# Designed miniproteins, single chains, continued (2), part 80

Each design is a single chain, and the fold is of that chain. pLDDT is the mean over its residues in the fold that is shown.

## One batch from the design tools (miniprotein)

Design m6768
Fold by ESMFold2-Fast:
Structure m6768 (fold): chain A 83 residues (1-83)
Amino acid sequence: SREEIIKLVRKMREELKKLGVKVSSLSDEELADIWVEIASKVKNEEQIERLAEATVSTLDLPEEKKEEIKKIIKETLLEIKKL
């Protein structure tokens, strides 16, 4: 459901914030709609991996934190795809 996706996105946002990622000013609902669209466009594990890598490459953070962020993004997309 959309409510479950909003919950997943909120959890992702808080975990990313703890790792020092600058979170967007969008609402949880707006961000959920964006992540649903992203999840619908990635078809396989290779595409999910490429998206996560591209996302962290734009961040000015240590490599160890980038790897943790990649894991969070990948897990969130996989959970959205199950819904």
Scores: mean pLDDT 81

Design m6769
Fold by ESMFold2-Fast:
Structure m6769 (fold): chain A 69 residues (1-69)
Amino acid sequence: MSLKELREKFEERTGIKLSQKQTSIIVKIIEENKGKLSLAELAKLIYEKTGIKLSKEEVAILAYLVERM
C-alpha cells in the first residue's frame, strides 16, 4: 500500500483529510513505536508532532493501515 492509498483509505473510514507531509510523519511515528506504545500514547505523540488530535479508534485504523504497507 502506498502513502496515497493509506491517506485515501483513512479519509474513507474516518472523514479526516491528511496532507502528504502529515501522513508521512504519522506513518513514521507508528512504524517506530509499533508494539511499544498504547493507542492513547500514539495519539498523544501524533498530536505533539503534527498538531492533529486523533481518537484511539482513529489511531487504531492508522496502525491497521500502516501494518498493511
Scores: mean pLDDT 84

Design m6770
Fold by ESMFold2-Fast:
Structure m6770 (fold): chain A 82 residues (1-82)
Amino acid sequence: HEAHLRAAAATMSAEELVRQAEALAREGRAYAARGDLERARRLYRDAIALLEAALAQDPSNERARRLLEEVRAELAAVEAAL
């Protein structure tokens, strides 16, 4: 999944990467709320990979940086609960 996402991310703009990461983070939060922490963890990791790709293209993207900080905190909470 991660390798496939990174390959797809290479053809996406920073804004497209951020939008996809937001969608994945939202889905991850929904799974976490249902107690499916394993699926939430995978979705958060995928979102982080896309946000890192966005910041590699545009290091000044404040939206990507803020979302990355939020998703990393959410991932840490889910991993602590596993």
Scores: mean pLDDT 85

Design m6771
Fold by ESMFold2-Fast:
Order: structure tokens, then C-alpha cells, then sequence
Structure m6771 (fold): chain A 82 residues (1-82)
């Protein structure tokens, strides 16, 4: 499922606010699907402490729910961090 411009903008802004590295931000900006975004977030999470990774992934999962997006890779990563 392709992201709308509004959905993509919301996810990019959330990533910027969360302090995601520029290389990952570029991956999110170039993403066409929620799956692409979730894969970029998993890479970002791998560079963080477990606590920071959980907070980042929880924020994106909540935003995805609000936008009507399914991010199974983010959900799976959160389940592993519980």
C-alpha cells in the first residue's frame, strides 16, 4: 500500500522530532510504502539502546494507527522488546 503525501509527511516529521539519523531520514523521505518506513525504522532502532528503540517504535506504531497504516515489522520489533 503506497503512502499518501500527508501520511509520508507525518512520518518524516515524527522521525525528525525523534532524532533519527539523516541517512535513515532520507530512507523514510524516499519510502513509497509503510513497509519501507518500517524497515528504515528497524535499522534506526538497531543503533539505539533497547529503551530508546522501544520509545521510537512505540511513537511510530501509534502514529501509524492514527494514519490507518499497518507496520508489521515495527509491531514485531516492539513485541521482541517487551
Amino acid sequence: MELTEEQKKALVELAREAGVPEDILKDIESAKTAEDVSMALNVAASRLTPEQARRLLEAFYEEAEKLGLDMPNVKAALERLK
Scores: mean pLDDT 78

Design m6772
Fold by ESMFold2-Fast:
Structure m6772 (fold): chain A 77 residues (1-77)
Amino acid sequence: SPLELTKLMFRAFALIVEAEIAFKQGDFETARRALEEAERILEEGIKKAKELNDKQTVKILEKERAYIEKLREEIEK
C-alpha cells in the first residue's frame, strides 16, 4: 500500500541520517550497521514502488541506495 511504502521510506531515511551522524563522529561500526539496514529497507521499498508503478518513488529510492553504496565504500577503506 502507499502508506506502507511511506513508512519504509521514513525508516530508511532515518537510518541514513543516523549513519551520517555516526560517520561524522568517527563511529564507523554504527554507521556501517545503519547503512546495511537502510539498504535492506530501500530494496524492499523499491520492490513495492515498482509493484505500484510509482516511477518517481523508484527513482528517489534508487538515488538513496546509490548514496548508501558510496558512503559504505568510504567507510570500508
Scores: mean pLDDT 85

Design m6773
Fold by ESMFold2-Fast:
Structure m6773 (fold): chain A 87 residues (1-87)
Amino acid sequence: SMRQEQIDALKAELETLDKEIAELEKNDPSDPRVQKKLDGLYSRKATLLFELRRLGGEATVEEIREAANKSKFANKETIDRLIAELE
């Protein structure tokens, strides 16, 4: 189905993103350039996990919060409100 194809695509993008994060995290975490890139990657991961959960895929609220917290992405209240809309 189109929904399953979209879920599979999101999972593939998340796998690629997790590899990019893992590779980048091998660098000096005190480097501001590394931190800025990690902030962007974790922000994207939070968005992909949110979409995956919205489509009924296997993504937990805790995984979304973890990714959002590792980015400078959003206020926790904003993330909690968006997650509540999925329930």
Scores: mean pLDDT 78

Design m6774
Fold by ESMFold2-Fast:
Structure m6774 (fold): chain A 106 residues (1-106)
Amino acid sequence: MKLEIRVSGPGYAGEVVTWEGEISGTMTKAELDEFLERLRKYLGPLVSLEEKEENGIKTIKMTFDRGTADGVRETVEVEITAKKISPDEYEVSGKVTVRFEAVPPP
């Protein structure tokens, strides 16, 4: 497995601050499955999961709601694209977006 992680940000738009991370590398099917399981364990609870597979390319989109603290709501969106390059290997690219949004008091 070879994995690169790159982080950029913050981006600011109104009352929302966004941090972006990029992931790239090569993984076996077992390594990809373990990576996705670890993301669910550490970033949960999972709000939505979408999987699409077209022309040997699998796209997985996960959205996590990490809750609200001090009037700020944190959400994490992970989008992973896995291109099958051999029977047991995938070329993986991914984007992680962490969004902090101001929540008005009730």
Scores: mean pLDDT 73

Design m6775
Fold by ESMFold2-Fast:
Structure m6775 (fold): chain A 85 residues (1-85)
Amino acid sequence: MAEEKRKEELERQVKEAEEKIPAIAREAEETLGLDRAAAEELARELLEARVKKAEGVLSDEEVAALSEELRARLVALAREAGHEL
């Protein structure tokens, strides 16, 4: 019962987060000048990684590797928007 309740809670949180991704991407474009489509794609990949980690599909090492990849893409988007890092 506890695992089923946790699964339902996770599914609810995922659906709610997915519905907010377009708004988050718009906020990133308006506040940081990031490309909206690229920001939306990055946000979806972050959500997918979080879900897979919560479900136990990814190891800690795989999560760390994915986090590095996503960070590199965020840095590239920031540089394209004119931010010097």
Scores: mean pLDDT 74

Design m6776
Fold by ESMFold2-Fast:
Structure m6776 (fold): chain A 82 residues (1-82)
Amino acid sequence: MAERALEELRNLLEAARELLEELKATESLSEREKASRYAALGILKAAAEFLAERAKENPEAQEVARETLRLIEEALRVLDAK
């Protein structure tokens, strides 16, 4: 269970990094594109929080979850500035 939760969190971390890099590289977004990215970030946040709770006693999983949530919050700030 713990190892699977950690791997899932690592996958979410990579997805959050890719989305943040895409947002930083994007000059402008339509209202539809912006809404789509907000939805994607919301889903990633919910999934990361769920997996973090499931792996509460795993320190590595907690570190990956914290970094994932940090990147999601940064991505939301970048998106808000578009």
Scores: mean pLDDT 84

Design m6777
Fold by ESMFold2-Fast:
Structure m6777 (fold): chain A 100 residues (1-100)
Amino acid sequence: MKKEKLSDDIESYTFTYKLDDNITLEVTVEINKKTGDISIDVGLFVNGKPVADVRFTIKKGEKKPKIEVTVFDPSVDPETLEKGLAAAKKIIDEIYKKYK
């Protein structure tokens, strides 16, 4: 994720979610307090290596969110990738429900 200088209008926080001993999710949430726009970025790490990224963006009041999935390491085990992406989607859904 490209980090830019935050304005006073943007609330940003990052946390790490350990799914299991090998899979970690790094979650960054940005909320524009003036517009209500939300961006959620979830980086998927397997054994400490970045393998995929899920980005969710929605403008306040819009019904159609933009979801982008990027896979950096296509050689990752498919079951591990599926498990990580499912967890990322669940985290995004939970965050979105809190700030909707």
Scores: mean pLDDT 77

Design m6778
Fold by ESMFold2-Fast:
Structure m6778 (fold): chain A 97 residues (1-97)
Amino acid sequence: SMNREKMLVAIEELMYYKETGDEEAARKRMLEAGIEEEEIERILEIGKTLNELEWEALKYRVKFLETKDREYAEKAIELLSKARGLDKEELLEQLDA
């Protein structure tokens, strides 16, 4: 799997793609960050499947990766649980394990 720095770039460029629709610019920026072309294709395909709540969760995941502040991880899990109809408390317990 990708290291944390490449994952952060991938998430930021997915958010850029969602906001602008500019797939070519997102691909170029991910390539410049050293992400392999095959992995870029997978990342962009994931972006096409995310709903609005999952996109909001992704924003909090970015903040968590930058700060390591648990508050952002908890907000991301709350949004993901709503998006997927999952038990928020069960997901938070897994984060603590």
Scores: mean pLDDT 74

Design m6779
Fold by ESMFold2-Fast:
Structure m6779 (fold): chain A 112 residues (1-112)
Amino acid sequence: PYSFAPRLAELHAAGHHIAIATRVESPVPPGELDIEVDVREAANAPGASARVRAVAGANETVTVSAETPAGTSITLTVTVRTPGTRVEVLAAATDSAAAADAEADRFLAELA
């Protein structure tokens, strides 16, 4: 098992300020892993955060969504193609890059 946070720079460049952390349990090393994690419909609102958790096993696609009363929404889709693999993803829409980095660190600790 291993945990990692996807590249956040691309998400911040798109204005999403999204925190993502992933835990993987797999018989293969990370370089041979075929998983897809997609996050969309995130809208930043000051002081608002929408959080989701998804768990997907081999040959599964799982989609989860959350909204806040402030209108911040997040949709997370996890697709696992590698046999014998289980993936758990935590994701949150935040109002800044610094908040996203802090939340991703908390998610990595939670998934450990």
Scores: mean pLDDT 69

Design m6780
Fold by ESMFold2-Fast:
Structure m6780 (fold): chain A 65 residues (1-65)
Amino acid sequence: MVEVGDVLEVTGLLGLVAEHEVGIRPGDLVEVVEIVDDNRVRLRSLRTGAEIIVSKETAEKLPRV
C-alpha cells in the first residue's frame, strides 16, 4: 500500500510511459503527493518537479526508497 510522502524509484515498469509523457526516466525518484481516488495516485519527480497520475497498482509495484 502506497501512502502520501512515500518515495519510490522509477523502474522499467513505469519508466517508458513516464519518460515519453513527462520526462520522468528510470532511476528517478518520485514522491506520492496525492491519493487521487481508490485506483489512482499522483507522483512528483524529485529531480524535475514533473507530475504524473498512475494506477495505484503500478505505484505499489515500484521499489520504495
Scores: mean pLDDT 78

Design m6781
Fold by ESMFold2-Fast:
Parts: C-alpha cells; structure tokens; sequence
Structure m6781 (fold): chain A 79 residues (1-79)
C-alpha cells in the first residue's frame, strides 16, 4: 500500500471511531479522537474536506439532538 492509502485508511477508521463516540456521548473518546484527527489533518490537509464533509453529514442527519450538538462542537474544533 502507498502512504496515501495508509493515511486514508487511518482517516476512515478515526471517523468511524468518532461517530461511535458521538453516538455514545463519550466526551473523553470524542476529545481524544478529535485531537488525533487534528494532528493528522495538519500533516495531510488534503483530507480536510473529506473529514469536514463526513462530520457535517453526521450533524445534519443524526436523529438525536444531543449527538448533533456534540458533532457540531467537534466540527468547530476541526475547522
């Protein structure tokens, strides 16, 4: 696999972990994962649009208002 493939797989995994943490209202896990994504996006800013788009979709489409609120705060920290 190329470095690009490995980075993208890591982004997908972290996004999946973030969505799970948000649905569980796990503030500790959300903070940790957002910090990991922030560091990764500083090194690989080309993935920023993808991460923002995925999280924005979660903010817009999740049925639980508390989950949407936490997702919106996470999105603001990544921007």
Amino acid sequence: ATESDLVFNQVIKLMGDLKTALENLDDEAVTRIVQQLTQLLKEYPSYNKFVVGELQGFVEYHTNAAVRQKAQKALQQLL
Scores: mean pLDDT 82

Design m6782
Fold by ESMFold2-Fast:
Structure m6782 (fold): chain A 83 residues (1-83)
Amino acid sequence: MSPQEILLQLRYGLVRDAVAAGRYDDAGNLARDTAELALKWVEKDPSLRPVVAEYLERLAELARQAGDDETAEELRRLAEELR
């Protein structure tokens, strides 16, 4: 597992915990920050596109569960662009 994949897994856990705690603003901010970070990794290493796309889709699902449809659609669009 790459260091980037480990960081994505940890950040996904933080977003999931924020959603579970009802901290929807924190969850949205963490998800968007994670997407920005991951896209910078993909720019330098295109081999990360599949794993980043997977985690962006998982984060989009968490955003939908939180009722943050705007963040969910943004993350889903970014994941699709990585394919």
Scores: mean pLDDT 86

Design m6783
Fold by ESMFold2-Fast:
Structure m6783 (fold): chain A 61 residues (1-61)
Amino acid sequence: SLEGEILAALAYMYLALGKLSKDPEVRKELVDKAMQLADELESLGFTEEAERIRKEAEKLK
């Protein structure tokens, strides 16, 4: 669904911004936002995409 595509795109955008951030607090906030979107994707049935986002987020912790 288009909704799932938009949520995934937003999550990856937050992760990309987190990777570029030099401030650990800003990075944490961006990773937390991406994780919230992953939870929403999982609730909508996009479990595989949610898992991919969580794996990318784990690398930034």
Scores: mean pLDDT 85

Design m6784
Fold by ESMFold2-Fast:
Structure m6784 (fold): chain A 95 residues (1-95)
Amino acid sequence: SVLERVREIIERLREKLEKAKSIEEAMEAYKEAMEELKRLAREAGLEDVVELIEKLEESIEYLANLPTTTLETLKLFIEASLETILAAVERAEEE
C-alpha cells in the first residue's frame, strides 16, 4: 500500500508539472509532493527513503536557483528524482 500511495503522489505531481508554466509553479508542486512523500516514508519507518528525498530536494532547489536553468531542464531533473525515489521505495518493500 505504501508503494501504491507513492505512485499516486508521483502521478499527481506529474500532472501538476505538465500544467506548470514557471519554475516557481513547478517548485511549489514539487515541494508539496516531497513533503507528502517524506510523511509517508516516516510513517512506514523508511528512514533511508526520507534521507534520500531530503538530498534530492537540496539538489533540485540548487538547480532551480541557477540563472541558466530553464523550466524544461528543471522538469527533466524532477522526473529523474521521482524515478530514483520510486526505485528506493520498491527496494525497501522487497527488503
Scores: mean pLDDT 87

Design m6785
Fold by ESMFold2-Fast:
Structure m6785 (fold): chain A 71 residues (1-71)
Amino acid sequence: EEEFEFDVEVALIYIKATIALLSAERNGDEKAKELAQRALDLVDQAISETDPEKRRKLLEEAKKLVDEAMK
């Protein structure tokens, strides 16, 4: 069930990062926009990564950036 958990994690982070990006664009918050975009880039990297440990680390990094962007 690791693949299922990974897919759910990807979907949730992607949704949150997209919401953060759209919110930052509306508010003119360039720092939040940059953080949200970097999180989306990390999610894309995680999707293409075949090593489960590296994928997890990429998603953890993306989640941290999303949390920072949503402050």
Scores: mean pLDDT 80

Design m6786
Fold by ESMFold2-Fast:
Structure m6786 (fold): chain A 75 residues (1-75)
Amino acid sequence: AAEEAARQRLEEEREQMIREGLEVLENGSAEEQQQLLATLQGVVENKEKAEELGMSERQKAIVEAAEEVLRKHKE
């Protein structure tokens, strides 16, 4: 179904965001790493407000990707 294709695409986009984020944190410059971490932290810090306003599935995927990148970076 079209809905299943959309979910598959969203999951692929989420995995791509995680992969790209981790690559920057491992191989990027200090400035690139600092900018990315600030962006990811901002997304996570606004999660509760976004949840109260009703997040879209895409917004949820972005928040989940940001949380996963930050989690792996801390390890």
Scores: mean pLDDT 77

Design m6787
Fold by ESMFold2-Fast:
Structure m6787 (fold): chain A 100 residues (1-100)
Amino acid sequence: MSSLEEQIQKLRDEAKKAKEEVLKNPEDESTILRFLDIVYKLVELGYVDEAVSIVRELAEKLKDKNPEVAKRILDRFAEYLKQMGYEEAAEELRAFAEKI
C-alpha cells in the first residue's frame, strides 16, 4: 500500500467485488468471511459508517431469499464493532437483524 487514499480506494473496490460474490454464492462461508475481513479493515482505518453502510446494503439484498445468511453477517459484524468500541453502530445492526 503506497498511500492511505490508495489503500481505502482499493478496499472499497474489494468490498464491492466481495459483496457481489456473496450475493452470487450466499451459502459459501469462505466468501462471507472474505467480505467481513474487508469491511473489518475499513473499520480499522476509521471508516466505520461506510463499513456499516456496505454491510446493511448486502443484508438488504439477502434478507428476502437468504434471511439466515443476512442475519449471520449482521450479527458477526455487530459483535466485531462492539469489541472495537463502536457500541451504537453494533446496536443499529442488531436492531436491523431483528427485523429480518
Scores: mean pLDDT 84

Design m6788
Fold by ESMFold2-Fast:
Structure m6788 (fold): chain A 90 residues (1-90)
Amino acid sequence: SLVEEARAELDRKIEELKQLIESGASTFEIRKAISDLLLEVGRIYKRLKEAGVPKEEIDALLDYTREKLKEIVPEFEKNIDEFYDYLRKE
């Protein structure tokens, strides 16, 4: 399904971010990677919404990825929450 494909895509990106952090990347590189990942989340959200995926399924995927991101980068919790709240207003 489109949701399963989106989840797999986001899981891959989140794992890449985790590996970047574990490799000792700079704060600048981590911040850029988070920004790029959030843009990807926004693109996936629009794609699923345009394809007519039920709101409850999109919201569940967003909640899942939001919590996974905050677990991996707790210092960026505020930035992550602001972005996800922005997406939900649209």
Scores: mean pLDDT 86

Design m6789
Fold by ESMFold2-Fast:
Structure m6789 (fold): chain A 66 residues (1-66)
Amino acid sequence: SMEELRKAAEAGDLPRLALIAATSEDPELRKEALRAMVELGHVEGARNVAEQLGDPELLEVVRRLT
């Protein structure tokens, strides 16, 4: 959920954010999790997750933020 995403971002819980990005059924939650990872300075981690998923929209999110 967005609430779980916000709590993970506030805590700097990178494994949880990566899990949300990789497994969330909601495309908006996946995009927000990648954005949170980039904002926390984990650009390479966010890029690797987006590349692993092969979703062009997720790749574009990381590209726009970097």
Scores: mean pLDDT 80

Design m6790
Fold by ESMFold2-Fast:
Order: sequence, then structure tokens, then C-alpha cells
Structure m6790 (fold): chain A 85 residues (1-85)
Amino acid sequence: SADLQKRRNFFLEGLKKEFADYNLSPAQLQELSELLAAETPGFNQSQLLAVLKLAKAYVQAFKAQTFEEIKAALLQAVEIVKAQE
């Protein structure tokens, strides 16, 4: 859907910006953007941004360095934002 494509593009550009220092490959950026878009149906732009900011805070706090740790932080951020009223 058009909304799915919008979320995918938002996450792709947001990951490039917020996670620039983490050396994610183009394939990893595509995987994460597609996964996050699928996991965030109905999210508004503020909620999408909150996912990126929360995940980056976790990655920085826990000194995450691997793709799998970054992916886990992003998925955890999605669940936290979903739980917010």
C-alpha cells in the first residue's frame, strides 16, 4: 500500500541519518526499513520518529555494535511506542 511505501521510505532515510556511524550496508538498511514498515501499521510520523530516537538511545546506552543488536533495539522501540497511549 501507499502507506507501507511511505513508512519504508521514512525508515530508510531515518536509518541513514540516525545510524550513519554504525556502518549499516545497503542490504541491511533495506532489510531494516522493510521490517520496520511492516511492524508499524497505522503509525503517524511522530511515532515513526520516536521509534528511531528510542532505538538510537538504546544502541548508544548499551554500546550496541552488531547489526543484530541494532535490529533488536529497533524492534524493542516499536513495541514500546505501540504500548504508549
Scores: mean pLDDT 86

Design m6791
Fold by ESMFold2-Fast:
Structure m6791 (fold): chain A 73 residues (1-73)
Amino acid sequence: SMAEERRKRIEAILKRLGIPEILAAYVMTLYFAGYSFEEISELTPLSKAKISRLFQELVREGVLTEAELELGK
C-alpha cells in the first residue's frame, strides 16, 4: 500500500539518523503542537541540529511537504 511505502521511507530515514521510531513520533507531535526545535531539544535527548536534520530529510524524501512543515511554526 501507499501507506506502507511511506512508512518504509520514514523507517529508512530514522535508521540513517539513529533516531528510534517512538522518539521521532514524539518529536513530530511536539512540533505540530507548536513547540520550537529548541524547546523540543530540551524535552528530548536530540540536539536542535538533529531535529532540524530530521525534518529536512522528511521534506527531502517527500514524506512531508514544505507547507506541512510551516504548520508547525
Scores: mean pLDDT 83

Design m6792
Fold by ESMFold2-Fast:
Structure m6792 (fold): chain A 78 residues (1-78)
Amino acid sequence: MSEEEKAKKEAEELAKEGYKFGEEAKKAGDTELSDKAFALGGVALGASLSPDAEYTKKVTKEAKEGLKKVKEEFEKKK
């Protein structure tokens, strides 16, 4: 698999994870964390559309770290 294909796939997978967690947080009544998760999923989706693999990798890593913190905050509340 090329580095471009790998970066795009990782970004697409992160977008799906962000949207899935966003729906779970919304169902639990946490609209703030839900909104943050949807925003991070959208950022990852946008990164997957970039022709620049280095940019996609950088943005995906940042969004992944952001989603990790959102999940940790959700667990801390419950």
Scores: mean pLDDT 81

Design m6793
Fold by ESMFold2-Fast:
Structure m6793 (fold): chain A 86 residues (1-86)
Amino acid sequence: GLSAEEYAAFAAEEQALLEALGPLLEKARNGTASPEDIEELRRVLARAYAFVRRFLEATNASAEEFAAFDAQAAAWEAFLEKVGLT
């Protein structure tokens, strides 16, 4: 299992990602996102996906949990493409 320090590091990274993602998603939802905001949103989402994969690996997640995450990530990418954010 993860140490207390490793859990604290993951929690801090998650908070930083949510703080970065929140304003960008708000701008996208309100139709006020610039092209630069959309590119930054894409970069932050890539970091968030990488974070979740590292967390699942570090916590010894099952193959089923990895498959569920991959399916969810693909669904999110398909949704973003349909709304013109990709």
Scores: mean pLDDT 76

Design m6794
Fold by ESMFold2-Fast:
Structure m6794 (fold): chain A 112 residues (1-112)
Amino acid sequence: MMTLEEFIEKATKVLEEMVKENKGSKLEREIELLSAFSWLALESRSVKVEPKHELTFSQISVWVARDVPIKDAVKKIAEGSLSDGEEFKLRMVIDSPEGKPYAEKFKEKFYK
């Protein structure tokens, strides 16, 4: 089982590489980050740590819109606990036609 530190480091590295390769518009990069962060918020449940704060879709959206450094956003996502009502919103993003390709690409690179 991956440690919290290893999870944060690996997720940050993969996401920074994906963002560097994204030559699309600002909106396309925001969709990539929102999709990847949404998948990470669901997947961080595999890392059994005591949550430091509540995590919401609104917070993730704000971090994307404000260009919060990927490492800082990943750490906040990994240390947070997503409420049951928020999971539905994140799943809508990663299952969307726009978000799904980015979420699947991130998942593949993360578990390679």
Scores: mean pLDDT 82

Design m6795
Fold by ESMFold2-Fast:
Structure m6795 (fold): chain A 70 residues (1-70)
Amino acid sequence: SYIDEQADELIEKLRKVVEEVKEKKYSKEEVEYLAKLAEDWREQFLKAFPDLPEEKVKEIEELIEEIKEI
């Protein structure tokens, strides 16, 4: 569905951010900013698609948490 495609695009974008953070391309301050930006993307996405499947919501949340833990 369109919602699944949009969710997959956000997930791919978040995975790329995780990879770049793991590669040490960002300072600690930049990582904190990226984590906040990712949370803003999640909030906007859930507002646009409130019926998003729980498994997709969980995947997005897990990726954001991974950014914060690096």
Scores: mean pLDDT 80

Design m6796
Fold by ESMFold2-Fast:
Structure m6796 (fold): chain A 92 residues (1-92)
Amino acid sequence: MEELKKEIIDILKETKAFVENDPELSPEARERILELLDKAIEAVKKGNFSEALKYLQEAYLIAVEAGADRTVEKIKEAANKISELKGKILDL
């Protein structure tokens, strides 16, 4: 489980780096998505995968509204990995 948490955190950090350099995002949308990704990382560290998924869903909607298709795909990949981990935890 700790190894999977580290993998998810690494994916979220890569997603943050991508968002920081995505020209399709306005400065306001970028800041909001980065804040949500930071909250998702903290939720994963605490083992609260449901909370992390909520933050990623909010970030996803902002990216969709911005038309930032590549950021949308990166957030979707991160959310799918968290969902897979949540499905493997019997003590949720």
Scores: mean pLDDT 81

Design m6797
Fold by ESMFold2-Fast:
Structure m6797 (fold): chain A 66 residues (1-66)
Amino acid sequence: RSRIVNALVAAAIRASAFADEETILKAMKAGEEVGSRPDSTPQDVLDAAAKAMEALGNTKAAEAIR
């Protein structure tokens, strides 16, 4: 869990160069939903957050999350 939280925090910091706070929070929430699963890896969580960011129309922020 701590590893997943740390990965999301680091990804949010990278994405902050390309997206506003509200958009980042929406993408991080999608990552956290995947991270609530017992078998989720940090990579699964980052992929979910990046996919949510792409759905919000911000490809540069999605690249930064990965």
Scores: mean pLDDT 79

Design m6798
Fold by ESMFold2-Fast:
Structure m6798 (fold): chain A 74 residues (1-74)
Amino acid sequence: AREEAEKIIKEIEEKIKNNDVKGAMELIIELARLGSEHRMPVEDFQAFMDEIQGIFDENPEFLKKYLELSEAEA
């Protein structure tokens, strides 16, 4: 479970670097599903979210597009 989450995070980083907003969103949803399905401890899930946030901080234009799409999908 944790190894799968780490793999997904690396794929999210690649999608962000390639400006694939929809691909990154799909992987983030998959990561959330994985955390929920495997009852991942909140602390571990927060650590993964913090890592993704760090990637977003390095890619502010991508973060803006991601937030716009995430709000529309909610």
Scores: mean pLDDT 72

Design m6799
Fold by ESMFold2-Fast:
Structure m6799 (fold): chain A 82 residues (1-82)
Amino acid sequence: MDDIFRQIRDQSRQLRRQGDTRSSDLVDRAMRAIQRGDLGTASRYVAQLRRLARQQPQFRDQIVSSARNVGRAVQAARDQMS
């Protein structure tokens, strides 16, 4: 979990440095939702990130990568709760 969270934080910072504050904010919100155990809200933010990737082709690969890692963190959190 900690390694995945570090990677997600780094991806959020990279998106913000590139000027994609909308996706960076969603990644941060998703991470906070996972930390609260609100996996449904986190999954909803993953869906919003995928929509932003379609709307922002210049940041698509970075957004898709971030959404994938957030999704992996959601799954890992579910596995730990089971």
Scores: mean pLDDT 83

Design m6800
Fold by ESMFold2-Fast:
Structure m6800 (fold): chain A 74 residues (1-74)
Amino acid sequence: MSEEELLRRLEEALQTLEENPDMSIEEINKIVAEVQAIAAELVAREGRLSPRALEILRRIDAVLKAIMDKLKAA
């Protein structure tokens, strides 16, 4: 509910993605949906994403891109 709780949830999502690179597509989609919901709530509350939130989201995006690149057919 606080901004710190939302940021902690983003950090937990990042850690889950980094520790579980072999997740199913369903699990990845669930995490992506949660991250998008948290980002939307942060913007709704603060009017913009903080530098801390942007840094965490940037790292999540990088990890997701790496996972998706591995899932793409040759």
Scores: mean pLDDT 78

Design m6801
Fold by ESMFold2-Fast:
Formats: structure tokens, sequence, C-alpha cells
Structure m6801 (fold): chain A 92 residues (1-92)
């Protein structure tokens, strides 16, 4: 189902497996479940979420946490996740 593919894409992004995420997105595009524009936005958001998640982890692993930089990363991550959720609602 479309919902299972979207769930698997989220899991792939969370695991840092962008190759798997791209494979699943390409499958949805091939099956006519999403547009080329939606596929591109989904890939860009997935890469952004992974980048921010990795940056957040590095900040938390520092001996002294930069609270301002952490707050900025968390705000950007919340916005990226909000946009991903909105895109998933449009896709169905």
Amino acid sequence: SKQLLLSDIVLAIQLGDMEKAKELIDQMLRDGLISESEAKELLELGERILELTQRRQKLLNSPVVDDKELAEVDAQLREALRRLAELFEKIG
C-alpha cells in the first residue's frame, strides 16, 4: 500500500539509508503514486533531515553543548519534519 511505502521511506531516512529511500521513492514514481515534483521534494527533505539529525548528534556528543546552535538545529529539524508530514498528507 502507499502508506506502507511512505512508512518504509521514513524508516530508511531515520536509518541514514538514502539509497533505500531513493529506491522506494523511484518505485512510487514508477507506480504512478507520486509526481516527479513530489519525488524531488521528498528526496531533498529526506537528505535535509538526515543532515540535521547528524549535526544534532555531533552537538550532543560535544563536551560542552552549544545551547544556541542546538536550538537552531532543532528549529530547522522541526520545520523539515513539518514539511515532510505535509507532503505525506498530500501524497495520501
Scores: mean pLDDT 86

